# Designed miniproteins, single chains, continued (5), part 22

Each design is a single chain, and the fold is of that chain. pLDDT is the mean over its residues in the fold that is shown.

## One batch from the design tools (miniprotein)

Design m16777
Fold by ESMFold2-Fast:
Structure m16777 (fold): chain A 61 residues (1-61)
Amino acid sequence: SMAEIEALTEKAVAGAVALVKAGMPAEAAIQLATRELSEVLSPEELARATARIREAVAAVT
C-alpha cells in the first residue's frame, strides 16, 4: 500500500541520515538504504524514494 511504502521510505531516510552522522560516506549510506527498498519497491517507487533519501542526506552533509 502507499502508506506502507511511505513508512518504509521514512525508515530508510532515517537510517541513511543516522549512518552519515555516524561517519559513513554519503554514497555508501544511500546505497545501503536503497538496497533494502529495491526488494520491495517498483523501479518508479525506488527512484522517488532514492531521491528523497539523497535530499535528506545532502541536508546533513
Scores: mean pLDDT 84

Design m16778
Fold by ESMFold2-Fast:
Structure m16778 (fold): chain A 92 residues (1-92)
Amino acid sequence: MLPSEVEVLDSLALGAIGAELYETAIKLYEKVIATGDEKYIPQAYKNIAEAYLKLGKYEEAIEYAKKAIELSTDPEIKKKAEEIIKKAKEKL
């Protein structure tokens, strides 16, 4: 099967993270969110939060991580988002 638009965007965003292209990754994950695919949206918020943390944008990292927690029922996404909040708060 051909990948969906959201699968392509998610794969490109993960590749951007791996290449340490964090601003590019954020833009790609924002496009993931714009698809409205509820399965990808909480993970996209968590990954945007991680990218902001890597860029030293700690307030934005906390904001997006909180959104990931609010939108997710996945304990692993919540745990990762909580760790991002802790790390960002340590830098503020």
Scores: mean pLDDT 87

Design m16779
Fold by ESMFold2-Fast:
Structure m16779 (fold): chain A 106 residues (1-106)
Amino acid sequence: FPAADVADLSPEQEARMQTAISLAAGAAIRALAAHTGSALRDLVARLLSQTADSAVIEVRDTATGARVTVEIELTEDAVHVRVESEDPALRERAARLIAEALAAHA
């Protein structure tokens, strides 16, 4: 598939990216809360970077220091997500919940 030109990003592609960011961030927050048992108010999601076709989100538990990094890559036909955490159990849980959220939206 041809790479999107950042200057020519369509409103539809921007909407798809914003939807993917929202779904992934929400799922990562739920995964982190389930893993640490912390209150939602202690969980902070931050967009670290965004391009036309990619975004990086960090969700951090301010009470425990646990964190999840989610990398989103958008193509014409699919949303690809990579999940990183120092805790393998948290990474697996976050990856699962994000995949479920994206599949439910599709």
Scores: mean pLDDT 80

Design m16780
Fold by ESMFold2-Fast:
Structure m16780 (fold): chain A 88 residues (1-88)
Amino acid sequence: MEKELEEKVEKAMELVREGVDKLAQHPSLAPVAERARRALETAQKGGIESKRDAYITAAEAVANAARIHPELQDIGEKLEKAAKELES
């Protein structure tokens, strides 16, 4: 059970990193990208619960940015789906 949760969290963290990289390409979104990056750094220092919480925070930041930039909607939808899977 723990191994499956760790695998889901790791895949979710990879998706957040991808979203942050895309946000960093937009100067207007630099503060949002920085917030998500800090959440990822915090997750690396904590256990699985800290990683889950940091992922949710970062995913929300990326999803909110995607509402303003239509080209980011695909990554935003993927992050919302992954967040729901982590709640299961």
Scores: mean pLDDT 70

Design m16781
Fold by ESMFold2-Fast:
Structure m16781 (fold): chain A 71 residues (1-71)
Amino acid sequence: SNAEKYKKKAEEWIKKGDEFEANGDLQTAADYYRKAALYYGKAFQDSTDPEEKEKYLELAREAAARANALR
């Protein structure tokens, strides 16, 4: 499904963000976390399962908050 594709992309972006954050590249990490938040948001929009929607929305909020913390 489109939701699953967006979820997988978001997970890839989170992994990239984590790698750059661990190496002290906070600006690049924040950019990846913002992209992950966008893709989790798309997964939320395209999901039809209420439980999955709630999880994607929470993951999008977490990614956005994490990106904002690195400003």
Scores: mean pLDDT 88

Design m16782
Fold by ESMFold2-Fast:
Structure m16782 (fold): chain A 67 residues (1-67)
Amino acid sequence: LDPRTLAFLEGMRDAARGITPEEAKERLKDKSKEEIEGYLQGARALLPIDPSAEGLVKAAEEVLKEK
């Protein structure tokens, strides 16, 4: 899998597991912009099903803006 696709799947999995926004930021801090974008899209994919994913979406958006 390419890094972006892998990050997408990780974003979905983390959103499904309900990890904290703080944990998500730590995981994304040293990742590339492309990987953070993938992760963000993965978390967003779960948002209509699980509104608690909103925290992860916002965390990924904040990290992406700081890159």
Scores: mean pLDDT 80

Design m16783
Fold by ESMFold2-Fast:
Structure m16783 (fold): chain A 60 residues (1-60)
Amino acid sequence: EKELRDDIIEEAEKLGLEREKVEKVLNGEDVKLSDEEMEKLEEAVRRATNFPEESEVLSL
């Protein structure tokens, strides 16, 4: 299961990042991101990691 990975990818897409580039970064590939892409990816990670708490409560 890849819940965190796909959540990060979805949030990054909402912020305007390329899905495939985000997937490569999350796979541990040495992909260079621009400063803007790095900021957006970090924001996507923050959003993805904040939502799991809601999922624990609402996944009844």
Scores: mean pLDDT 69

Design m16784
Fold by ESMFold2-Fast:
Structure m16784 (fold): chain A 98 residues (1-98)
Amino acid sequence: MAELRNAAEAIRGTGKEIADLARSQGLDDVAKEIEKATDRMVQAIEAGDVEGLLEATREFLKASQRAADLVTDPEVRQKITNLSVAVALISVAAAELL
């Protein structure tokens, strides 16, 4: 379905943007955790694995929250938080289509 493909691409793109923001703040380890979680989310969507998608989404939210908590720039923190919420909403919508 085009909707699932679009969700996977949005998760990949937004996840990369969050990881790049974390890297810009010197948080390379957290950026890698975010990328790993978004890769798992995309793989779960492509496999039709609802449980895997929800598990990967929890890992993603934990890593993104850690990034937000560690950044000192309030604008960067807000952007990470807003983008993380967007990814979570996309993942819930994708899970309903699986």
Scores: mean pLDDT 86

Design m16785
Fold by ESMFold2-Fast:
Structure m16785 (fold): chain A 55 residues (1-55)
Amino acid sequence: SEAEIQRLVEEGRAAIRAGDVERARDLFLKAASMIPDEAAREQLLQDFAKLVAAG
C-alpha cells in the first residue's frame, strides 16, 4: 500500500539522520520493491543517494 511505502521511506530518512546508512538502504530498497512503476522506483533510489551524499 502507499501508506506502507511512505512509512518505510520515513523510517529510512530517520535512519540516515541517525547515521545508519545500511538500515536506510534496506528500508529504501524495500519501499522501492513495492512500487510497480520503474521510473518512480529509480527516483526513490536517486533521492536516497542524494540524502546520503548530503550528510
Scores: mean pLDDT 83

Design m16786
Fold by ESMFold2-Fast:
Structure m16786 (fold): chain A 96 residues (1-96)
Amino acid sequence: MKEEGKKLLEEALKYVDEAIEAVRNGDRQKALDYLQKALEIVEKLREKGYITPEEAERILDALSRAIDAVMRGDPEAAIQYLEEAKKILEEALKKL
């Protein structure tokens, strides 16, 4: 169980990092694809109880704001929200 939670958190972190790089490279579609993958893993983490509901809500809010920023062409705001999501995911991983 702890190993699954750790792997899912590491996978979510990887997708957030890939989304940051895609935003920096101006690849909107790639950024949105990685953001959707990160959202899917975070929902799975929430459903399985590997993160708290409060942690899940904060991460999902940050990822949703990152999607909105990408959609409106604001890469600086998108990166800020992605870095916020990354910080919460890293803190959750340290608790496992």
Scores: mean pLDDT 87

Design m16787
Fold by ESMFold2-Fast:
Structure m16787 (fold): chain A 56 residues (1-56)
Amino acid sequence: RSPNIKDELFGLIDEGRLEEAARKLAEYFGMDPENPEHVRAALRYLLREYEEGKKA
């Protein structure tokens, strides 16, 4: 029952704001949003969830 962070991030993806979505996810997980490795990992995870969400 965390805040619906997914809805917020998916909205950013729909707007084409992929970098912002990835950075917010990195922050949410306690990663460094300025670290490109962390942002890249967050982006990969986010896109995978987004694809699954589209199917559901």
Scores: mean pLDDT 76

Design m16788
Fold by ESMFold2-Fast:
Order: sequence, then C-alpha cells, then structure tokens
Structure m16788 (fold): chain A 100 residues (1-100)
Amino acid sequence: MEEKELIEKAHEWGKKKGLEAGLPEEAAEHLGEALGLLVKAALLLGKEELARKTAEGDEKAYAEAAEEVGDAIATKQDPELIKLAEEIKEHIAKAAEAYA
C-alpha cells in the first residue's frame, strides 16, 4: 500500500473516532492529522506492518507505534522523526484547544 494511502486512512479513522466521541469538527480534524503523522513516523522507522495496523484502527498497534516513535526520538537518531513528533504534538495541542 502506498504511504499516502496509509496516512490518509489513519487521518480519516482518527477524525471519525473523534467525531463519534463527541469532539468538535476542528478537534477531530487535528486528531486525524496527528494519527496520520504517527503512521508516517512508523513507516520512517521501517515498521511497515505496525503502520498498516495503526491505520486500520488497531489500538494495540497505535500504542506500540507511539512507544516506538518515542524511543527513537529519545535516541535522537533521525531529525525527520523529531520533526514529525513536534508536528504530532502541535496537532494534539490544537485538538485540545478546539475542544475547550
């Protein structure tokens, strides 16, 4: 599956789940973007199967992807991964602001 397809699928799933949970449209959109970026980070780490499972809405895979990305950032091995983590944090913060 193409990287763009996985990212878009994760974005749509995250947005849908946010809306189902009663979040405003803007907050749900930012959560979708954060999940898409998490999938991109997992792909950057070579964790293709983990990225696919996360895009499918597997909660265990989502938690594992977040842990793997966090570990990689702690080792400071990849500037692109650090950039993705900052973008994920920004979207989560904007989702929280839109929810308030």
Scores: mean pLDDT 78

Design m16790
Fold by ESMFold2-Fast:
Structure m16790 (fold): chain A 66 residues (1-66)
Amino acid sequence: MAEKVQEALEKKFSYREAEAARGAVLRAEKLPAEEQAEAVREELKKLGISDEVIDEAVRLLEELLA
């Protein structure tokens, strides 16, 4: 999942933002599926990532979990 989120974000955003999202998703993968989206959102907010990137990363994660 983490790698697929990074690849998708790299097409629209910077490598730095895509790498941050990859790390957040990779760490969230140890949590129950219902907690992963919120964990990713909170981690990226702490890193100062923009809301646009956070929303896209969470959307991609939810698509991959479906």
Scores: mean pLDDT 80

Design m16791
Fold by ESMFold2-Fast:
Structure m16791 (fold): chain A 79 residues (1-79)
Amino acid sequence: SEGEKLLEEKYKKPYELIKEGEKAFKEGNYEEAIKKYEEALRIIEELERLKAIPEEKLPEFEKLKEEAKKGIEEAKKKL
């Protein structure tokens, strides 16, 4: 279904954004890293508000949320 395809994309996007944020951080692009992590966090928070995260994926998304928050904190220390 169309809704299922949109949810699958929303599930993948935070994972991709965190990976991009880590790459930007490694390259010294701290402002870009912050933007990527903040975007990932926004998507995860949206999924939480919509109750769109399946129970089996809750631990994974909670960890992604922590990784994004930690990434923002570490990148801000470099600015």
Scores: mean pLDDT 85

Design m16792
Fold by ESMFold2-Fast:
Structure m16792 (fold): chain A 71 residues (1-71)
Amino acid sequence: ADAEAERLLAEGRRAFEEGRYEEAARLFTKASQLGTGELRVEALGYLAEALARLGRGDEAWRYLQQVLAAR
């Protein structure tokens, strides 16, 4: 599970860096579902950022609140 979550997080970050925010959000969502602890929190943070880039600010804010609550 963790190895797959780390792979998805890495793929999501690459998609994000390439401006593929919809694919990045999909990959980060899957990474957050499979990952635990800090890996999940990191994936949720990237998911919030990808959603913000897509103009989905309300969804981005809800995920950001989850990240902040976990810290």
Scores: mean pLDDT 84

Design m16793
Fold by ESMFold2-Fast:
Structure m16793 (fold): chain A 66 residues (1-66)
Amino acid sequence: PPELSAEQQANDAKFQPLVKAVTKALESDDWEEAEKLIREGAEKAGLGDEATLEALLQSVRYTQEL
């Protein structure tokens, strides 16, 4: 099975609290708060890249369609 590199594991650990916060907001049907958490969390986690931020926002939108 494929193993994550040390960098991938470190990034995953940084995103864990963000993922949990976003999931909680989605469970509360607060799409606007989930989007805000993604934007703020992405910058704090070092995801200043627009492509990564857009991918996170797309995940929220896909969940909204479900």
Scores: mean pLDDT 64

Design m16794
Fold by ESMFold2-Fast:
Structure m16794 (fold): chain A 68 residues (1-68)
Amino acid sequence: GEKLKELLKKALEALKKGDPFKAAEYLSQAIPHAPEELKEPIREAALAAARGDIEKATKLVEELLSKL
């Protein structure tokens, strides 16, 4: 799970810097490292980030990190 946590933390850092598209890239990279039950939540976070919804993406990524 270390690679998953690393990528989610990098996504959160990108969101804090105001770069939602870079966060979407990290979240997409995280999907193959996620357990099955987290894949869809990560896809939702990636979609929010890809749409530039920093507030929603940040909330979803923080929730994902709290479950790890």
Scores: mean pLDDT 87

Design m16795
Fold by ESMFold2-Fast:
Structure m16795 (fold): chain A 69 residues (1-69)
Amino acid sequence: SEEDGALAEAVRKVAEYERIKRQGESLGPEGQKEIDAAEEEVKSMPPELQERARALLDRHRANAADAKA
């Protein structure tokens, strides 16, 4: 669905942002604005979709941590 697509994109952007920050880098102003917008998009979704976003993000975080260990 469109909601599932938007959720997947938002989670992917947040995960990428966290990866960049973990490397000591920062997104430029435009990139930061896009990530902030993606986070707000997820927060505007029903709680069930927010829980799915959290689970997906946790998987991305686990993969990032494993790759850096």
Scores: mean pLDDT 70

Design m16796
Fold by ESMFold2-Fast:
Structure m16796 (fold): chain A 64 residues (1-64)
Amino acid sequence: SEKKEFEELEKKFRELREQGYEFPEELEKKLMEAIENEDKKEIFEKLKEMVELAKEGKTKQVKV
């Protein structure tokens, strides 16, 4: 279900932030805009992009 997938993405995103992963400012801004607009589909897509960037090693890990 989409709800479960969303919860899993939110958990993964929090874990990545706790591990010191830093995301591109443009993606952070788009995520914030989606949250302000209550656009659940856009929030889901942005969270998925961020998690995929971390998996691909395309994001920086800071403050270990």
Scores: mean pLDDT 75

Design m16797
Fold by ESMFold2-Fast:
Structure m16797 (fold): chain A 80 residues (1-80)
Amino acid sequence: ADELRAEVIELGERLRELKQAYEKSDLTPEQKEAVEKAIREASEAITRALQALHDGDVPTAREALERAREAIKKAEEILK
C-alpha cells in the first residue's frame, strides 16, 4: 500500500511537469489534442488509483497506475 501511494505521488509529479511542458510547447492541433487526451486519461487513472487504495482494492489500484503511466509516457513522447 505505501509503495503504491509513493507511485501515485511520483505519477502526479510527472503529470504536473508534463502539463508545464505542454504550456511551453508549440504543438500542432493534432499533437495538442493527443497530449490533452493523455493528460485527461492520466488524471482519471490517478483518481481511480487513489479511490481503489482507499477501498483496499490493490489489483484495481495497480491497473489504474499502469494506465496512468502509459498515458504519461505517450504525452512525454509527443513533447520529447
Scores: mean pLDDT 83

Design m16798
Fold by ESMFold2-Fast:
Structure m16798 (fold): chain A 75 residues (1-75)
Amino acid sequence: EVEELKEEAIKHFKEYEKTGSSEHVARGIGLILRLVGLQIEAEMAGDSETAERYRKAIDEVLKAMREADKKIQEK
């Protein structure tokens, strides 16, 4: 599930990079918020390994978001 949510969020930001559509930004941000919620839940449960996997997934999604935003601004 972690990988599926990460891949879906990255896909939305890649579509935003191609189309400029704010709908993909909204969907991508929604998935980031879901990943953050799941990370916090894992941390509260004491599952540090699962929390770290969500944290890494969030970092990768945020990098994809920043790269897409940069590409849109430079067009």
Scores: mean pLDDT 81

Design m16800
Fold by ESMFold2-Fast:
Structure m16800 (fold): chain A 95 residues (1-95)
Amino acid sequence: AEVTLELDVETNTAKITGPDGILQLIDGSEIEVKGEVTVPAEKALRSRLIVGDEVIDVAKHIVGNTLEELKEVLKKALGVEPNEEVLKELFNIKE
């Protein structure tokens, strides 16, 4: 399934675009996705999109953000300051 996660660093929100499914948040709550959904960045980075039997780690599908923007969002959302190598690996999606 083609999924994209776009982070808005000004509002600290994330737009998830993909097939229709259920976004499962870290607390186990579920949001129905109909093509797209916008949620707080910290919830998106720790959520999974469920499409039938497929479970998609949303954080692995980040697009359109610079390494500096990703560092800022991760610092705010996770309370941790990631190193440049971790940010590059997350951004470039290695299986």
Scores: mean pLDDT 69

Design m16801
Fold by ESMFold2-Fast:
Structure m16801 (fold): chain A 120 residues (1-120)
Amino acid sequence: SEKEELKAKAQRYLDFVERIVKEAEERGEMSYEEALQALTAIIQALKWALKVYPKDSPEYKEFKERVLELVRRLAQAIKDPETAEKVIADLESLVEQYKKKNPDLAEEVREILEAVREAV
């Protein structure tokens, strides 16, 4: 079904993010380009997850916990303060962009932003 396909796509995108994060952790740094690629994939996965899981469901909570864990690891892998500032600015811009068009996604991106700020 379309619902099962979207669930599978969302998980595959998080698996892709986990590979980027793991490679950066092993190298001891994460570039701005890698962070942007990973965050873009996370946001797309969240868009699909929000379509298939009720926001208050245990399944969405588990998905979100995985997202936030990956975001914290990503943020901790950013060693360059300038890269951290650029990532934070990009996330702030995305929250503003989605506020009117997709308020639920804007709320999730805001929580990602808070997790990045706490971890850097």
Scores: mean pLDDT 90

Design m16802
Fold by ESMFold2-Fast:
Structure m16802 (fold): chain A 56 residues (1-56)
Amino acid sequence: GEIEEALEKKREELNKELSEKGKELEKKGGTREEGLKLLQEANEEVEKFKKELLAK
């Protein structure tokens, strides 16, 4: 349905952003802690978006 399509598209966008940020973090000598935080923030963004979709 529309909700599933919107959620999948959001996940694709976040995956692209994570890949770009991950590469940048590696270039700067980032830590595992920073990488985990980045992943956690992305997961929270997906959950927030899902709640917003379900509220409409």
Scores: mean pLDDT 78

Design m16803
Fold by ESMFold2-Fast:
Structure m16803 (fold): chain A 69 residues (1-69)
Amino acid sequence: SLQEELNARLKEIEKELLEAQKLGKKSEELVEKVRELLEELFAERERLRPPTAEELEHARAQQEEIIAA
């Protein structure tokens, strides 16, 4: 499902952020990388089928939560 696919991608992003923080990587670089990954994820989903506005809003909210953590 789209929700499972989004959750899996967001989990991967979160894991990558945690590992980068552990290594002392600069937070600004992490924010930019996360945004790029999110854009890639939405582009991939649009190739399969266009996401709904609610799905996009939910994914953005989750992404913001990951960045804030």
Scores: mean pLDDT 69

Design m16804
Fold by ESMFold2-Fast:
Structure m16804 (fold): chain A 61 residues (1-61)
Amino acid sequence: APKVTKEVAEKVAERFPELRDLLMEAANKGLTLEGVAKMVADRFGLDTAGEVGRAIAEALK
């Protein structure tokens, strides 16, 4: 599975600015989309994780 890069994290953070620090942490750790979605679900809930996961998938294209 592709890792979330810092470039992808910045693009997603433009839509979810309150998650910027979490997204940058995930990119620095080399997490995949699944790993980031689990982290967001744990901290912000499943609905937010679904939206962020979709945004990451779009940014990876």
Scores: mean pLDDT 81

Design m16806
Fold by ESMFold2-Fast:
Structure m16806 (fold): chain A 89 residues (1-89)
Amino acid sequence: MSKEEFELEVEAGLILIQASVNKIAADRLEKKYPNNEKIKKARELIDESQALVDKALATEDPEERRRMLEQARKKVNEASKLIDEAEKE
């Protein structure tokens, strides 16, 4: 495995861990604040980030894999931000 391939696999794993943590937080907040729009948007972003990671791991082209993981990272970071904002309400 190349150094770049290894780094992309590590990034994919880190995104999935962050998505899992965000999902647990979203589940707890949804029970406390049902129908909160930020929590709904965070869940959508979590699902989209996981789908992008799955697609990236199935992709043989390193450039496309990197692009998909960059998109997944942006989505999981935005989900984390929305969850943090919802907790402060």
Scores: mean pLDDT 85

Design m16807
Fold by ESMFold2-Fast:
Structure m16807 (fold): chain A 100 residues (1-100)
Amino acid sequence: KAAEAYKRAIELDPSDAEAWNNLGIVLQNLNRLDEAASAYARAIELDPSFAKAWNNYGAVLEKLNRLDEAAQAYKLAIEIDPNNEEAANNLEKVLERLKK
């Protein structure tokens, strides 16, 4: 139901980065991780300054075990929003995993 609302928003305005990010969140909650990653990637392509979308992209990449790409996404989220403690904590954890 939420996914249908966001798909409709995208059909009306395919450049709505927030709608793509929200679709990604719904898909991630449904464990459709590859589709979620694609939705977040589109949000970032439309708005490269969307720190929340970069953080969400990193989180789905971690679940896909794409740790180097996840670290890069979290770094970009922090560069855009240095007060994003969630992205900073996620980066620290993924870098720790990369050392092992």
Scores: mean pLDDT 84

Design m16808
Fold by ESMFold2-Fast:
Structure m16808 (fold): chain A 85 residues (1-85)
Amino acid sequence: KLDAEDYNEKGKKAFEEGNYAEAFKYYGKAIELDPNYAEAWYNLGLLYESLEHYEGAAYYYEQALKLDPNNEEAKKKLEEVKSKL
């Protein structure tokens, strides 16, 4: 049985390969299995940002920060995408 970390790693690989549809699917499965898996929320933010969907990116970065308030990278990314709204 695959866990949230396994799906997150599959999502990262798909994202690296430019397969955004598969990345979205796998990150979604990671969050479905563990809604508190902050890294998967952050990675969905990166995916939406790469598609220039800044409202979606901001939403996912905000969720990542609620789960992991010390994620300085997510905080910086959230400020950057909000400047584009």
Scores: mean pLDDT 87

Design m16809
Fold by ESMFold2-Fast:
Structure m16809 (fold): chain A 83 residues (1-83)
Amino acid sequence: SMLEQINDLIEQLKNGDLSALGSLIELAEQADEVVQKELVKQLVELSKEKPELTNSILGFLLSSKNNNAQKVALEALKQIAEL
């Protein structure tokens, strides 16, 4: 499932496997609204444990210039700022 893919990619990144970053960005670029909401949720949770890693991921999402990836990054940034 897409949820399992998101969880696996984030866990790989948490463990220092940066090769998962490209796959996470590609997934965000293909994401429908349901997948976008799940990505935002997972990134908000990641920010509580790994804020520097989360900031790096958000930077790459914004740099993709893809509307879906940018929406995920902007919504995650908004929710993180409200923590």
Scores: mean pLDDT 86

Design m16810
Fold by ESMFold2-Fast:
Structure m16810 (fold): chain A 116 residues (1-116)
Amino acid sequence: MIELTESGGGTFKAGSSATLTSKISGDVESIELISWWRQAPGGLPELVASIGSDGKKRYSPRVEGRFTISFDKEKKTATLDMSDLEVSDTAVYYTVAVTKDGRVVFGEGVQVTVVE
């Protein structure tokens, strides 16, 4: 069974950089897709970035060029490198894994707050 634990949240200044890390427990080879999602206060969940088991990456237009997703199977980690942070990036960030047999696993999430 896969479990996802995020870290790296906190309060950041606009224009700064931060890295979120999701630690993966269980069999990483069972993962078909891992993605970062966010939900702003009073907002709907939105896809930030995803990476497939084949290495294909997808980004939301809102973060493309600023954020980078990576998935390290050896270290059992998915990371989201965030640059040029904006106040509008304030949200709870969490990982979602889809397994090869079609199960969906959610991480608990981590708060990111961006201030001027």
Scores: mean pLDDT 89

Design m16811
Fold by ESMFold2-Fast:
Structure m16811 (fold): chain A 70 residues (1-70)
Amino acid sequence: DIDSIIDEIRTILRDRGFSDDTIDRFVQMLRDYIRQGKMDIDDLRAIADMLRNGASDDDMAAFFTRILRR
């Protein structure tokens, strides 16, 4: 379920100290990319896995750059 993975991502980002405003913008971006067909559920799982493993903002930006250029 996409919503379950997004809720997990929200929790991880909050635990990392991101503001609610930043988290909401990030989640909205993820939902928009899924709606546009640029991302699927496996990409969301990859994001959650990266976040659980301590990926930096730079690592996340690099990931999004790659998927958006598909």
Scores: mean pLDDT 82

